# Designed miniproteins, single chains, continued (4), part 55

Each design is a single chain, and the fold is of that chain. pLDDT is the mean over its residues in the fold that is shown.

## One batch from the design tools (miniprotein)

Design m13884
Fold by ESMFold2-Fast:
Structure m13884 (fold): chain A 79 residues (1-79)
Amino acid sequence: STVVEDVRKAIIEALKEDPELGEKVGRQSAEVAETTAADAERGRLLAERLKEWARTQKYAETLVRFIDTALTAGEVEAR
């Protein structure tokens, strides 16, 4: 709840300076959540690959946190 809202606000703020990066990360994080809900192992592998990429980008810590949040959301949906 509050933590998810804080992460969302942090993403929106970071994406204000780079809306193209924001759109890309938003799309890829949605894919992580969807993939994880369908197949937890595939979701984790996708998230790991995306976090490796994210660490090379501007706002690395925020992007990694967003990807982890998406992975967790997918895991909860998968039960």
Scores: mean pLDDT 73

Design m13885
Fold by ESMFold2-Fast:
Structure m13885 (fold): chain A 104 residues (1-104)
Amino acid sequence: SIEELVRRAIEAIRAGDVETALEHLKKLAELLEKEGYPLPEEVKEYIEKLAEDPSKLKEALYLLGVAIAGRLRLIGREDLADPLLEALAELFPDSELIKDILEE
């Protein structure tokens, strides 16, 4: 379920397990696509390219997580999006973008 994948992604993010968090968020993106809310093609391609470089996995996690949270908000699931963004803010404390989104 979407709820289960978000919960598992948040747990992995809080544990600092970037690879596991990316795996759960990729599955979540696939479910969102099936529901009619795909990520933009150029965003998917950019994240996939970042994920090919082990030194860029954390940046890939950041971009994928923010993009998914945006889709969750579009479908009225702020109850899932906001905890995901809060977990990402803990890993990326210098992200003004996440702070701005959460203040909206």
Scores: mean pLDDT 80

Design m13886
Fold by ESMFold2-Fast:
Structure m13886 (fold): chain A 71 residues (1-71)
Amino acid sequence: SLAERVREAGERAKELAVAYLRSKGASEETIEAAREHIEQLTEKGVEIAKKDPELAERILEAIEREARELE
């Protein structure tokens, strides 16, 4: 489902963000803030996927784009 795809994208984005920030010597606080931010975006996307699949697809694309920039 779209909701599952959004959740998977969000989990991947969190993994990439943590790896990226650790490589730059970021603080634990910065890493936690990044994870929380991505988790909030993912949760929002999952909620919208249940109400509006088309909008959810746009949010999924946004999450994937952000994850790519963190590579």
Scores: mean pLDDT 80

Design m13887
Fold by ESMFold2-Fast:
Structure m13887 (fold): chain A 61 residues (1-61)
Amino acid sequence: METITLEGDSPEVFAQAQAEAERLAAEGKDGRIEVVNPATGQRLTLEVKDGRVEGRGEGPA
């Protein structure tokens, strides 16, 4: 399982996270992509398993 961590709060960082998740899903790979907002500590997690992307937003951590 690959873990990719991105840091930022811009729409482009979230778009990159989504693209990476979709790429892993298209390749049939399992992985996790985390986007951490440095200003708030908020984390968005995208899990990829069996060619599917599952999004989960979390509050401040």
Scores: mean pLDDT 74

Design m13888
Fold by ESMFold2-Fast:
Structure m13888 (fold): chain A 67 residues (1-67)
Amino acid sequence: KEEVEKAKKEAIELYAQARGRVPEDVLTEAIKYILKGEKAYQEGKFDEAVENYKKAIDLLREALAAL
């Protein structure tokens, strides 16, 4: 599923960009969503995986925009 791969890449790239720039609280929350996405992906729950990756993306984008 192309959507899952795209969302995963975007979440990972944003996380890398945010490291050292946003508070650890935000990074910790984003990691939780990324891990939930990974677990859903491994279980074949692609829609759930996309939703979790998107939540991480939204958190990271909002934190970066607030800087």
Scores: mean pLDDT 82

Design m13889
Fold by ESMFold2-Fast:
Structure m13889 (fold): chain A 80 residues (1-80)
Amino acid sequence: STVFSQIQSQMQQQSDSVSIVDPSRAQTFQQILDSFIQTFQTSGPGSGFSYYHSQVSNDPQGQVRADMLQSYAQAVIAQA
């Protein structure tokens, strides 16, 4: 769907940003995002974001990125 494609694009922008700002964590972060989007696609946004938040529970910057993506997703879903 268009909504899913927009969320996936925003997610990829976060991954690209982490690769520039924090390359040492880029691979781990990409794996988290890949699992997030798969969970989102198969089980819905609630399950997807629950997974993402659980993977970054000890990473303050990761929590900020998760919150930002969730806010974006909520806005895109509300507009659909």
Scores: mean pLDDT 78

Design m13890
Fold by ESMFold2-Fast:
Structure m13890 (fold): chain A 55 residues (1-55)
Amino acid sequence: VSPKDKELIKKTAKEQKNLDEDERKSLEKTAIRAVEAGVPVENAVKAIKTIGEDK
């Protein structure tokens, strides 16, 4: 995973203000692992936003 992709994931997770700090950290770690496993960054970002909106 590139540093730029990690930064995008971190920023997207931090923008989910309706989630608490632990939820945001968990979401960030899960998204980074998914991208490392071959998931496109755009899909990981969309998943973060969807989870944040469901709360």
Scores: mean pLDDT 77

Design m13891
Fold by ESMFold2-Fast:
Formats: sequence, C-alpha cells, structure tokens
Structure m13891 (fold): chain A 96 residues (1-96)
Amino acid sequence: SMLKKKAEDLYFKILSSTAGVSVDLFVEFLEELGMTKEAEKIREAFKKEDIKEMEEIFKQVIEELSKKDPELARLFEKMARVVLEKMKGAQKLKAA
C-alpha cells in the first residue's frame, strides 16, 4: 500500500521531530486521507494542550482505519503514541 509506505516514512520523521512539527506532519497525513475534520480537531487540541482530547481523536481515527486497512491503523497507532509522549514530555518541562 502506498499509504502504508507514507505512514512508515512519517513515523521515522516524527521520531526525529519536535512535538509541534510531529503534530503538523500527523495533521497533513490525516488531510491526505480525507480526514479533514479529525485533522482540525487535532490542531485545536494541540493549541489547547489537551492531551486527553488528542488521545480520543486518535482512537477514533485508528478505529476507522482498522476497518479499512489494519496495517495502516497499526502504523498510525505507533505514530500517535510517539506524538502523545512528546506532548507529555513538553508539558512536564513547562511544569518544572
């Protein structure tokens, strides 16, 4: 799948990026998938620093993708986990 290869490439890019850049890359990927509403919700959640809202949106996207392409859903889940961990790390640094 061309989408699977793009997701793998994005995963490695996200690993080496800041939290903000990782969110931008993730949003762009969702827009390519036609998930424009979900992409906008993620932008809003990131601006609010609402990790719980982002987790819920990611779960909804993973569930939808898993019905169409289970392998793509697994890659998306890996990317989502990395993005969330980067955001949690950034929030902890601000709190210190």
Scores: mean pLDDT 80

Design m13892
Fold by ESMFold2-Fast:
Structure m13892 (fold): chain A 100 residues (1-100)
Amino acid sequence: SPAPSIEELLEKLKEIQEKHRNKEITEEDIKEAEEILLQLIESGVLLEKSGVKMSKEEYIELVKKFKESLLLENELIKKGLEPPDYTEETEEELLKKIEE
């Protein structure tokens, strides 16, 4: 198949991120996200847009860790376990800092 455009890759990544937010992410989505991120690193687009001075090797390591994290969350969902609500924990932490 012809290689997708950078715009198509970014849009697909956005769709996968939305699925992750909705706890609907599949193992196939995780694999596709890894492939998209690796292509964006190779093209230099991710490096340019991030503004962060990181090597390609460091970005590849982050993609690997991200994939491992998503696979763990997907495994928990498959077992009928809910991942912790990081948003709710962040709100409580923020409120605690405001009151002190």
Scores: mean pLDDT 63

Design m13893
Fold by ESMFold2-Fast:
Structure m13893 (fold): chain A 110 residues (1-110)
Amino acid sequence: KEEKERKEVEEGLKKREELIKESQKIQELVDEAQAEMDKLEAEAEREIEKVREIVSEEKAAELRGRLAEAKREADLLIGEGARNPEKREEYIKEAKDLLEEVVREIKEAA
């Protein structure tokens, strides 16, 4: 009876320590991916401003809407990667590729 209670406490402490370490690792990976996405968003915003000046405010608004949709989808992919370690790299790559494609579309419009 005491041995079972001690084992449950030890297993609980180990699970808590593992959850804390995994949470920290996930947070670091998410922060790195988010920083890369923030750079792509900043580049896209600069290119949208050029489109506003060279093409039209209407075209700039269209591209800003496209960027907002892509960012929402990329954020969901990063979140899915955080929850699925086996496919984490694939989800992060998909999120980055999605934003890079939108940046390419915006640059082609300028």
Scores: mean pLDDT 79

Design m13894
Fold by ESMFold2-Fast:
Structure m13894 (fold): chain A 90 residues (1-90)
Amino acid sequence: SKEELIKKLKELFEKVLEAIEKYRPEDLEAFKDLVDKFLEVMEKSSEEELKEKAKEFIDFVREYAKEHFSEEELEEIEKILKEIEKLIEE
């Protein structure tokens, strides 16, 4: 269901925030605001639109991580992003 998908996405987005807090704590508040905005849009979207928004979030986080994270830190965030990708491909 859409509600179960949103619940799982919230859990994975929280893991993204945990990685940001750990490696880039100065950007945590900006990422919290971003996550809140994405989740608000997703709750109002169709399941198809929700999956598209989740892909936009993945792309944004991936680009950010490439610019700001070391290779080892990037592996941790990529693991979370791949879990989101698998979830929305189901």
Scores: mean pLDDT 85

Design m13895
Fold by ESMFold2-Fast:
Structure m13895 (fold): chain A 103 residues (1-103)
Amino acid sequence: MDQEFEEIISTLSPELKEIAEKIREEAKKLDGVEQATVLSFVEMASTIKDEELRKKVLEALLLLMQGKYEEALKLFEEVLKENPDNAFIKEMVEYVKKKLEEA
């Protein structure tokens, strides 16, 4: 898990590395199954070709990891509005909505 995070983070720009390192630190507080889920989300975010979109998705993931579900939802919805056909972003919006319903 930690090794896979290091490999992904090493490919990012300095600004995105900072966000990804914060996600990694928050992920350490989760169980192994949840850590694997977070790693998958970071991997998917890292495949986004648009740098600004990638940054917003990573920032929203960090907010989600910090339990800031309303703030995370707003960022994912902004990203989805600009990219309505992105299946990953649609899944993230639904995931955050489910977390808010559970809270």
Scores: mean pLDDT 77

Design m13896
Fold by ESMFold2-Fast:
Structure m13896 (fold): chain A 77 residues (1-77)
Amino acid sequence: SSELIAEYERLLAEMRELMQQYAASTDPEEKKQLLEEIMKLADKAFELAKKLFPEKSEEIDAQKKKLTDYINGLLEA
């Protein structure tokens, strides 16, 4: 449990760092690569969230879909 929490917090910290790099970047190709990496980390974070809170799996899946749809919108822009 504590190991999963630590891994979850690490993934959130990495996502935050990538989001800052995304905001600072002016290169469209770099921005797309950063969004793709954020999506990969988000997928791992949501997987860990389900392990930490299995009773909330449906809510977690709904949140994952919202984030995925949002980032895909940015990738298409």
Scores: mean pLDDT 84

Design m13897
Fold by ESMFold2-Fast:
Structure m13897 (fold): chain A 61 residues (1-61)
Amino acid sequence: LEVEVVEEGGKYVARVKLPYGTGEIVADTRDLAEQGAEQAKKLADVLLKRVEEKRRQEALE
């Protein structure tokens, strides 16, 4: 997962590239944008793990 934080018009935009799309988080500070991106990465990791678990369950059932 790739994260890019850029400054646009006095705001900070964090772009997170996901396997199924791109997410954007807009914040007034860079720290908040980075925190949002970190949370988005954690959510994406949980979703990827769920896909792997489903694949394992399909092999068992």
Scores: mean pLDDT 72

Design m13898
Fold by ESMFold2-Fast:
Structure m13898 (fold): chain A 62 residues (1-62)
Amino acid sequence: SWVEEVEAAAKRAVELDPSLEEEARRLVEQFRRAVEAKDSRAAMELAIKTGELLQRAKERAA
């Protein structure tokens, strides 16, 4: 599911860069709340931010 994909991206980012743990936790919490509220715009924005967090972690790990 899309929720599982976003959560997996956050988990992967923290595995690559543990310093991102707090930021990843906040993003996932906000994403879950947006999904529960059926706020598709907020959920999409938070999913994008989580993807950007993962990209940042990958670039630093390279």
Scores: mean pLDDT 85

Design m13899
Fold by ESMFold2-Fast:
Structure m13899 (fold): chain A 74 residues (1-74)
Amino acid sequence: SHAEDAAKSGEAAAKAGAAGDYAGAATGRWQMHVEGEKAGNKEAAEYGKKGAEAGRARDSVTAAQYGKLAAEAA
């Protein structure tokens, strides 16, 4: 399902970020947002969006927290 795909993308993004693969983390966050929207899961989609915005603002702690919330909502 799209919700399961969003959760898996969130896990992949978290692992990539922990390994220093920020491009992979960014891709996973984007996929989490898209799959959350397709699943009709507004919370997962919104948390994915806020995580991307926090990452753009260079707030890595807030970006990681929203990524976790998006995965839990999926």
Scores: mean pLDDT 67

Design m13900
Fold by ESMFold2-Fast:
Order: structure tokens, then sequence, then C-alpha cells
Structure m13900 (fold): chain A 65 residues (1-65)
């Protein structure tokens, strides 16, 4: 969907801004994020990703490796 594409583009910008690595898996209408580590920067990136997902109506699940 166009909203899902907007979310993925915004997520790329967030990951670059916070210097974090994240793997993305899409299962149906749900976007799953797997952060490489649990760090303060990753937690801030998670907050921004959740805010963006809420704004765009994206179902989001967040995990740490």
Amino acid sequence: SSKQRQFLLGLDAVAIRYGVKVDIEIEGDTVKLYFDEESPKAKEAEKEAKKLAEELGIKLEVYYK
C-alpha cells in the first residue's frame, strides 16, 4: 500500500538519523522490525518508528536481536 511505502521510506530516514541497523519483515498487513541491539539510540528510533506507524495506520511489531 502507499501508506506502507511511506512508512518504509520514513523508517529508512529514522534509522540513518539514529545510526541504527534494523531488519524489516512484512507479514500481511503487519510490519516487523528487528533492531540489531537494544541501545538508547535504538529505543529512540523505536519511539519515532511507532509514532510514524500510528500516524500512517501501520500495524507494527518491534523486536531486538
Scores: mean pLDDT 86

Design m13901
Fold by ESMFold2-Fast:
Structure m13901 (fold): chain A 93 residues (1-93)
Amino acid sequence: SVYDFLLKLNEYLKATYGIELSEELLKKIADQLENSDKDYVEIDGKKYPLLKREKNLKVKAAQVIYEILKDKGIVSSVGDEFMFRLMGLASSS
């Protein structure tokens, strides 16, 4: 499932970058991606736009995680390389 993928991604982020996201946040992202026709995920009143024409929900979830981390200032110095790595992990799962 998208949620199971996000749990594995969170373990990877914690082990590799010391970044930990709440399971509640991951569940909200997964639930919105699986149960909504919207072109965005909304977390705490903020809308995170989804990749246009992407069909893989795990890749969309990884992109949303990247945008949240960027918004929090956690990945401002890592840039697109970090985003491509996260989406690559999603595509291979």
Scores: mean pLDDT 77

Design m13902
Fold by ESMFold2-Fast:
Structure m13902 (fold): chain A 68 residues (1-68)
Amino acid sequence: SAAELLAAARARLEAVIAALRAGEVSPEQARQQFQEIFDELMRRLPAEHAAEAVALFAELARRFQEVA
């Protein structure tokens, strides 16, 4: 379902932010992983839910900027 895809993407994005905070990935690597997660989500998600994916990424990108 779209909700399951969005929830899985959120968990992956939060894991990237946690890895960045822990020094396990660089900001550049974290940005690449964010983009890969977004591209995968947009490929799999029905077009009617695209706005929800954009909103999720905007939220997590703000959190990324606070720790990068």
Scores: mean pLDDT 85

Design m13903
Fold by ESMFold2-Fast:
Structure m13903 (fold): chain A 92 residues (1-92)
Amino acid sequence: MKIYIEARDGSGQLLSGPTVSETMEQFEEALRALLRAARAVGLASLTIRIESPSEEDAKQALEIAKRLAEALGWRVVQEEFSGGKAVLVLER
């Protein structure tokens, strides 16, 4: 399994990635660290892109990302999923 994560701020500036996770657990840990760091530096919005060669893995990663974002105080304002690629737009 391979899951790629890229993060950008509200202006479209690259913050992190693309980084690769080889397990769903590694993906969750990487995303949790990124979301916490973004809040700590006071970012108001994030765009997170998730990609996997497996559409099922990308879909599972998206569902984990949504739950994790909300648990860490982010609001999901936009969600897109197509062909193993997912985009989440998050606000505080």
Scores: mean pLDDT 85

Design m13904
Fold by ESMFold2-Fast:
Structure m13904 (fold): chain A 90 residues (1-90)
Amino acid sequence: SGQQHLDLAKQHLQKAKEALKKGDTEAAKEHLMEAIKHILKALDSVSDKNVILKTIGLIIRAIGHILDGDYEGAIKDLQEAIQLLEKALK
């Protein structure tokens, strides 16, 4: 279901955050790609499209911070994205 895909996306965002705390940018990228893949699979089956679009925007912002070497900024963006996905899951 769409909710299962959003929960998997949340789990991957959490793992990306943990990888960034360890300085493992390659693991973080892999988990961000998996999170995006699951969010895209959820788009057709979830009713709150606005929360999903904001979540995607936060992930894009986090990627920008990673490219700038601002891992603290990226972690904050991913924490906000996780909170929005939790809202969409209820």
Scores: mean pLDDT 85

Design m13905
Fold by ESMFold2-Fast:
Structure m13905 (fold): chain A 95 residues (1-95)
Amino acid sequence: SAFRELAREALATAQGALERVKNLIDQGASPEEIAQAAREGYKAAEEAAERARRAGDQALKLGDVESARFLYEAAREAERIAEELKKRAEEIEAE
């Protein structure tokens, strides 16, 4: 369904942002490049979480409680990843 696809896309966006940061670290990228990717990833993951929450509200209004639950779970996971990326950026920028 469109709701399930949106939930998967939101989660993929957040997970992809985290993986990008890990790949940059593995490649020996500069702290500045890693911090930049983490900040960009944080914003992307936060936006994905908000999109998933809005879609969850719409699914709930349509009586699709199961899709709403899946969307809210995706939003929470994306929010957790966003916070991890934010902390990584702040830690690098503090050094």
Scores: mean pLDDT 88

Design m13906
Fold by ESMFold2-Fast:
Structure m13906 (fold): chain A 81 residues (1-81)
Amino acid sequence: GAAETLRRQAERVRAVAPDDPLAQKAVEYAELAEKDPKNLVYYAILAGTHMSLLHSRHPELQEVGDAGGEVSMEAFRLLLS
C-alpha cells in the first residue's frame, strides 16, 4: 500500500545518505504516516519534498531522485483518486 511504499523509499534514501538530516527527516515522516495514517498524503508530500531537496543538492545520487519520484507519484495517486 501507500504507507509501505513511503517507508520502503524513505529507507532506500537513508541507505545511500545515512548521515544526511534530509534523509533522516524522510524516514521520520514515513514513521509518522504509520502512526497517523489519516495524514498519510501530508507525510508523503513532506518526505518526497525532503528527498527532492536532497537530490537537488546531490544530483549524482540517482537512487534519491528515483525514491522521491516514486513517493511523489504515490501521493498524487492518492490525491487524484
Scores: mean pLDDT 88

Design m13907
Fold by ESMFold2-Fast:
Structure m13907 (fold): chain A 58 residues (1-58)
Amino acid sequence: SPLEREAERVLAELQRLVARGNALLADPTTPQSEVDAVADEVARLGAELARLQEQLAE
């Protein structure tokens, strides 16, 4: 379904951002503002994925 494809897309993007966030946290020279920006995007995509999963469960 279109919702399944969108959920897969959002999940892939979320996984990419989590990997990037982990790389940033491993580097002590990373500005906190960059860490915060990635954390905000992870939270946003996580909420979007949760909404799509709820719609798929109906």
Scores: mean pLDDT 84

Design m13908
Fold by ESMFold2-Fast:
Structure m13908 (fold): chain A 57 residues (1-57)
Amino acid sequence: GALSATAQALMKKYGLTVADLDRLLNDPTKETIEALMKKYGISGEELDRLVVAYLTS
């Protein structure tokens, strides 16, 4: 489905892609979470918010 405005805004702000979110959903390990946080400078709380917005899109 189409991404919500919240998901699009957070992805644009931090530079995350749909592929990054798909990777996290298929491999929800601490290593994957930490790698995305380090690469994009996103906090765990903001990443959780993005995942919720993506899943409710």
Scores: mean pLDDT 81

Design m13909
Fold by ESMFold2-Fast:
Structure m13909 (fold): chain A 80 residues (1-80)
Amino acid sequence: SSEEAARKAAGGLMKAIEAKTLEEAKKGAQEGLKGAEGLTGEAAKKAKEGLQKAIEAKTLEEAKEGAAEGLEGLMSGLPA
């Protein structure tokens, strides 16, 4: 369902933001991206971009920054 896909995307983004190591951040982001495959639209695009940035990050700081941007994009695209 779209709700489950959104939850998995948010979960992956949150795991990357809370990660203590780059590998932990990348693992969380990869799981989130797999769960988000069914998401479409602008908010979904921003979430997937954030997850992808975390996966491709070379430092923990880059991974957390990308994930934070993705989470903000996902939340901003949801109706109140």
Scores: mean pLDDT 80

Design m13910
Fold by ESMFold2-Fast:
Structure m13910 (fold): chain A 74 residues (1-74)
Amino acid sequence: PELPSDEQVAAIREIGRIMLEKGGSSEEVRQLINKAASYLLEGDVEGAVEAAGKVPGIGEEETRRIREIAEKAA
C-alpha cells in the first residue's frame, strides 16, 4: 500500500470542505465525502464528482470546481 500523494490529500481535503460547507455535517454527507475520497484515491474523477453532487446544496458551480480539483489530483 502506497501513501496517497500530497496532491490527492489536498484535493480530498478541499472537496470535503466544500461538501461539509454546503451539505452540513450529517452522516449522509460524511459517507459521501468518504466515497468521493475513495474514488479520488483510485483516480476516478467522475466517481468523485458524482458522489459530491449528491450532497444537498451542491449546485453547478460547486460541481465544476470539484471536478477541477479532482482532475488536478488524478
Scores: mean pLDDT 80

Design m13911
Fold by ESMFold2-Fast:
Structure m13911 (fold): chain A 80 residues (1-80)
Amino acid sequence: SAADEELRELEKRLLELGDKLRELLEDPSASKEDILKVLDEIIELYREMKRLFEARGDEEAVAHLEKQIAALEELKAKIE
């Protein structure tokens, strides 16, 4: 389905951004601004995934994604 294709595309982007975040965190010359930008992009992807799971009525997946978003927002605040 189109929704399943959308989820697969979001998961692929999440993996790519996760790799980029890891590279930035391992690079002592990386700026806080670059790290925060990638973190914001990851948070946006989690919000899109949450929207798709809400449309499916998957309350457990929605709750897990809300917890992940909150944890990432807390991490962002600590880096700022």
Scores: mean pLDDT 86

Design m13912
Fold by ESMFold2-Fast:
Structure m13912 (fold): chain A 76 residues (1-76)
Amino acid sequence: SAESALVDILLEDLERALAAAKSEEEREEYRELIVDRIVTIMSTLSEEERQALLDELARRDPELAKRVEEKLAEKE
């Protein structure tokens, strides 16, 4: 699915960034950047598309999915 492909790209980008990071502080910065990027993408999607993306993300990386949900709640 399109959501599966998008999650694959996002997680691969994060994995490459984490592998290239020189410190734990830099790794946390990359995690925050990917969360912000996902939240921004989700703000452009329909409710159905957002749910599908969250479900796929939770399947692949449940901790990252939780961070995205928490960030979305902060915007309320």
Scores: mean pLDDT 81

Design m13913
Fold by ESMFold2-Fast:
Structure m13913 (fold): chain A 66 residues (1-66)
Amino acid sequence: SSARLLANLELAAEAYRARKEAGLSIRELADIAGLSPSTVSRWERAEALPDDAQAAGLRAAIARLR
């Protein structure tokens, strides 16, 4: 749905901000989230959006940074 797509877009933006605030590299965030660095890099370049399973892992990673 459009609402889920928007939520995943907002999550990708929140993850970028959390990563920059924590001083982490793309690789370090990817390791914490259980994702590949190329996947996180594609989100930051707006070439892709997280799916629901990836979104769950990304939310857990952001929580660990706080």
Scores: mean pLDDT 82

Design m13914
Fold by ESMFold2-Fast:
Structure m13914 (fold): chain A 65 residues (1-65)
Amino acid sequence: SPELEALLAELEELSKENNPEKDVIADYIQKLKADPSDAAVLKELAVALRNIGRLDLAEEVEKLA
């Protein structure tokens, strides 16, 4: 979906930034590209985004879970 593709692009940029969850975010992006409906991956990604203060992105990810 356009929303998921836009979200994944934003997350790709976050995975390039120096943050404690960047490697986890990068791994979850690859998993979501393989299976966009993986609810477990979406939930874990939302947790990682909250840990770095990106509540806006966590909310968007949770809408897909």
Scores: mean pLDDT 79

Design m13915
Fold by ESMFold2-Fast:
Structure m13915 (fold): chain A 92 residues (1-92)
Amino acid sequence: SREKGLLLAYLAGMLYAEGEHLITEEGDITRGIGLILRGIGLLLDAITKYKVPEEEAQKAFDAGYADGRALIATQGLDALRARIDEVAAQIA
């Protein structure tokens, strides 16, 4: 469904934020790159598999990225990981 595709794009943005944090703040390049690539793959699936319009998928990704960055800044990495799990459960 389009709703699941939008959640997938949003989840992609949050995974990208986690991956970036692992590279820049933790020095965990291997895990960080893995999460970034997974995020890009989910964004592509939102557009190609779930047929979300590219502009809407990009906005959802940007929102997920911004929310992920804000969660890390205010509540730490574990809060972002919990939010990722919650959104992933809605898609399953």
Scores: mean pLDDT 90

Design m13916
Fold by ESMFold2-Fast:
Structure m13916 (fold): chain A 103 residues (1-103)
Amino acid sequence: SLADWLRSIDGKTLRITAADGSQEYAYVIVTSDTLALLVTSREVFVAEIDEAANTVIVTNTVTGRQYTLTVVDETTALLTNQETGEQYTATLEEAADPSLLRR
């Protein structure tokens, strides 16, 4: 489910890549079963699960701009600007070498 996916990325970093190749990093803080914060170096976004549309709506807290997030796989999502249709690729960053953190 989208809620399970959202929980799986809590405390992790997403690499956001624009069509021009520019990149930004967003740290994920899940605050409830339907809400998360995406914190970048410049902005904070609220990610909210829209269960009726089976999507995640990402809202810039300053500008009010909205993006639709579509989950592609466990490590990849697409962000689409609702006004312009511009797309960004969000990929899950590997936080540490798993071989060094073996438990």
Scores: mean pLDDT 78

Design m13917
Fold by ESMFold2-Fast:
Structure m13917 (fold): chain A 99 residues (1-99)
Amino acid sequence: MEEERKKRIEELREKLRKMQEVFTGFDAALRAGDLEALEEKVKELSELYGDPETMERILEAAKRALEGDEQARRELYDLVSRLYHDFVRKLLEEGLEPQ
């Protein structure tokens, strides 16, 4: 049995699950208008993604969206969607990398 490979796959699965939980919480906080919860979820996402500049842009767009800026709300969802796809692709590439 390849224990090291199994452990790496489990770690990748756990990261994916945690990221989905963070995005679910982010959407819930945005719908509730809870800025403090949004900031917390952005920090959690930053820990998983590792890009503080993009996280700051997401937080700024979220603040403006909560103020009723429809364009900022659209930008926010576009940024989050692109991050999700980028993160999933990166994790898949890491898990599928040749020796």
Scores: mean pLDDT 72

Design m13918
Fold by ESMFold2-Fast:
Structure m13918 (fold): chain A 77 residues (1-77)
Amino acid sequence: MSAEELYKEAEEDLRAAEEALERAEKTGSAASAAAAGVLVIAAEINIERAKEELSEEKYKELKERAEEVRKRLRELL
């Protein structure tokens, strides 16, 4: 898998995680919270795998988004 493919997968997983997290916050859905957790972990793995090939700006952006999702999930779970 190329760094570009890993970036795309991380970006898609983060987007899905953010959507699932917002749903969990609004509805109290444990299933949505669990989905957000799985998706953010998948995104973090892909970010770390691609870190040396990503620009500093892209890496920081994705990392900060993942950290925000994790922080909000900890407050819900």
Scores: mean pLDDT 80

Design m13919
Fold by ESMFold2-Fast:
Structure m13919 (fold): chain A 65 residues (1-65)
Amino acid sequence: APSVSELLEALSRLPPEFRAAVEPLALAGDYAGALATLRRHLAVASPEDRPALERAIALLEAWRA
């Protein structure tokens, strides 16, 4: 499983607007809500934002497993 440090780094690399939507859910321990929010943003994201979102989703999925 990824470390908490790796997860925090991945979240910190998100664009500010995506981070603002995800951080409150993650802080509350709502990782399912955080993942759903990231996946919703990925569906409408610009191509340049997709790698950061995909990285955060992959690490958060591995963290939850």
Scores: mean pLDDT 76

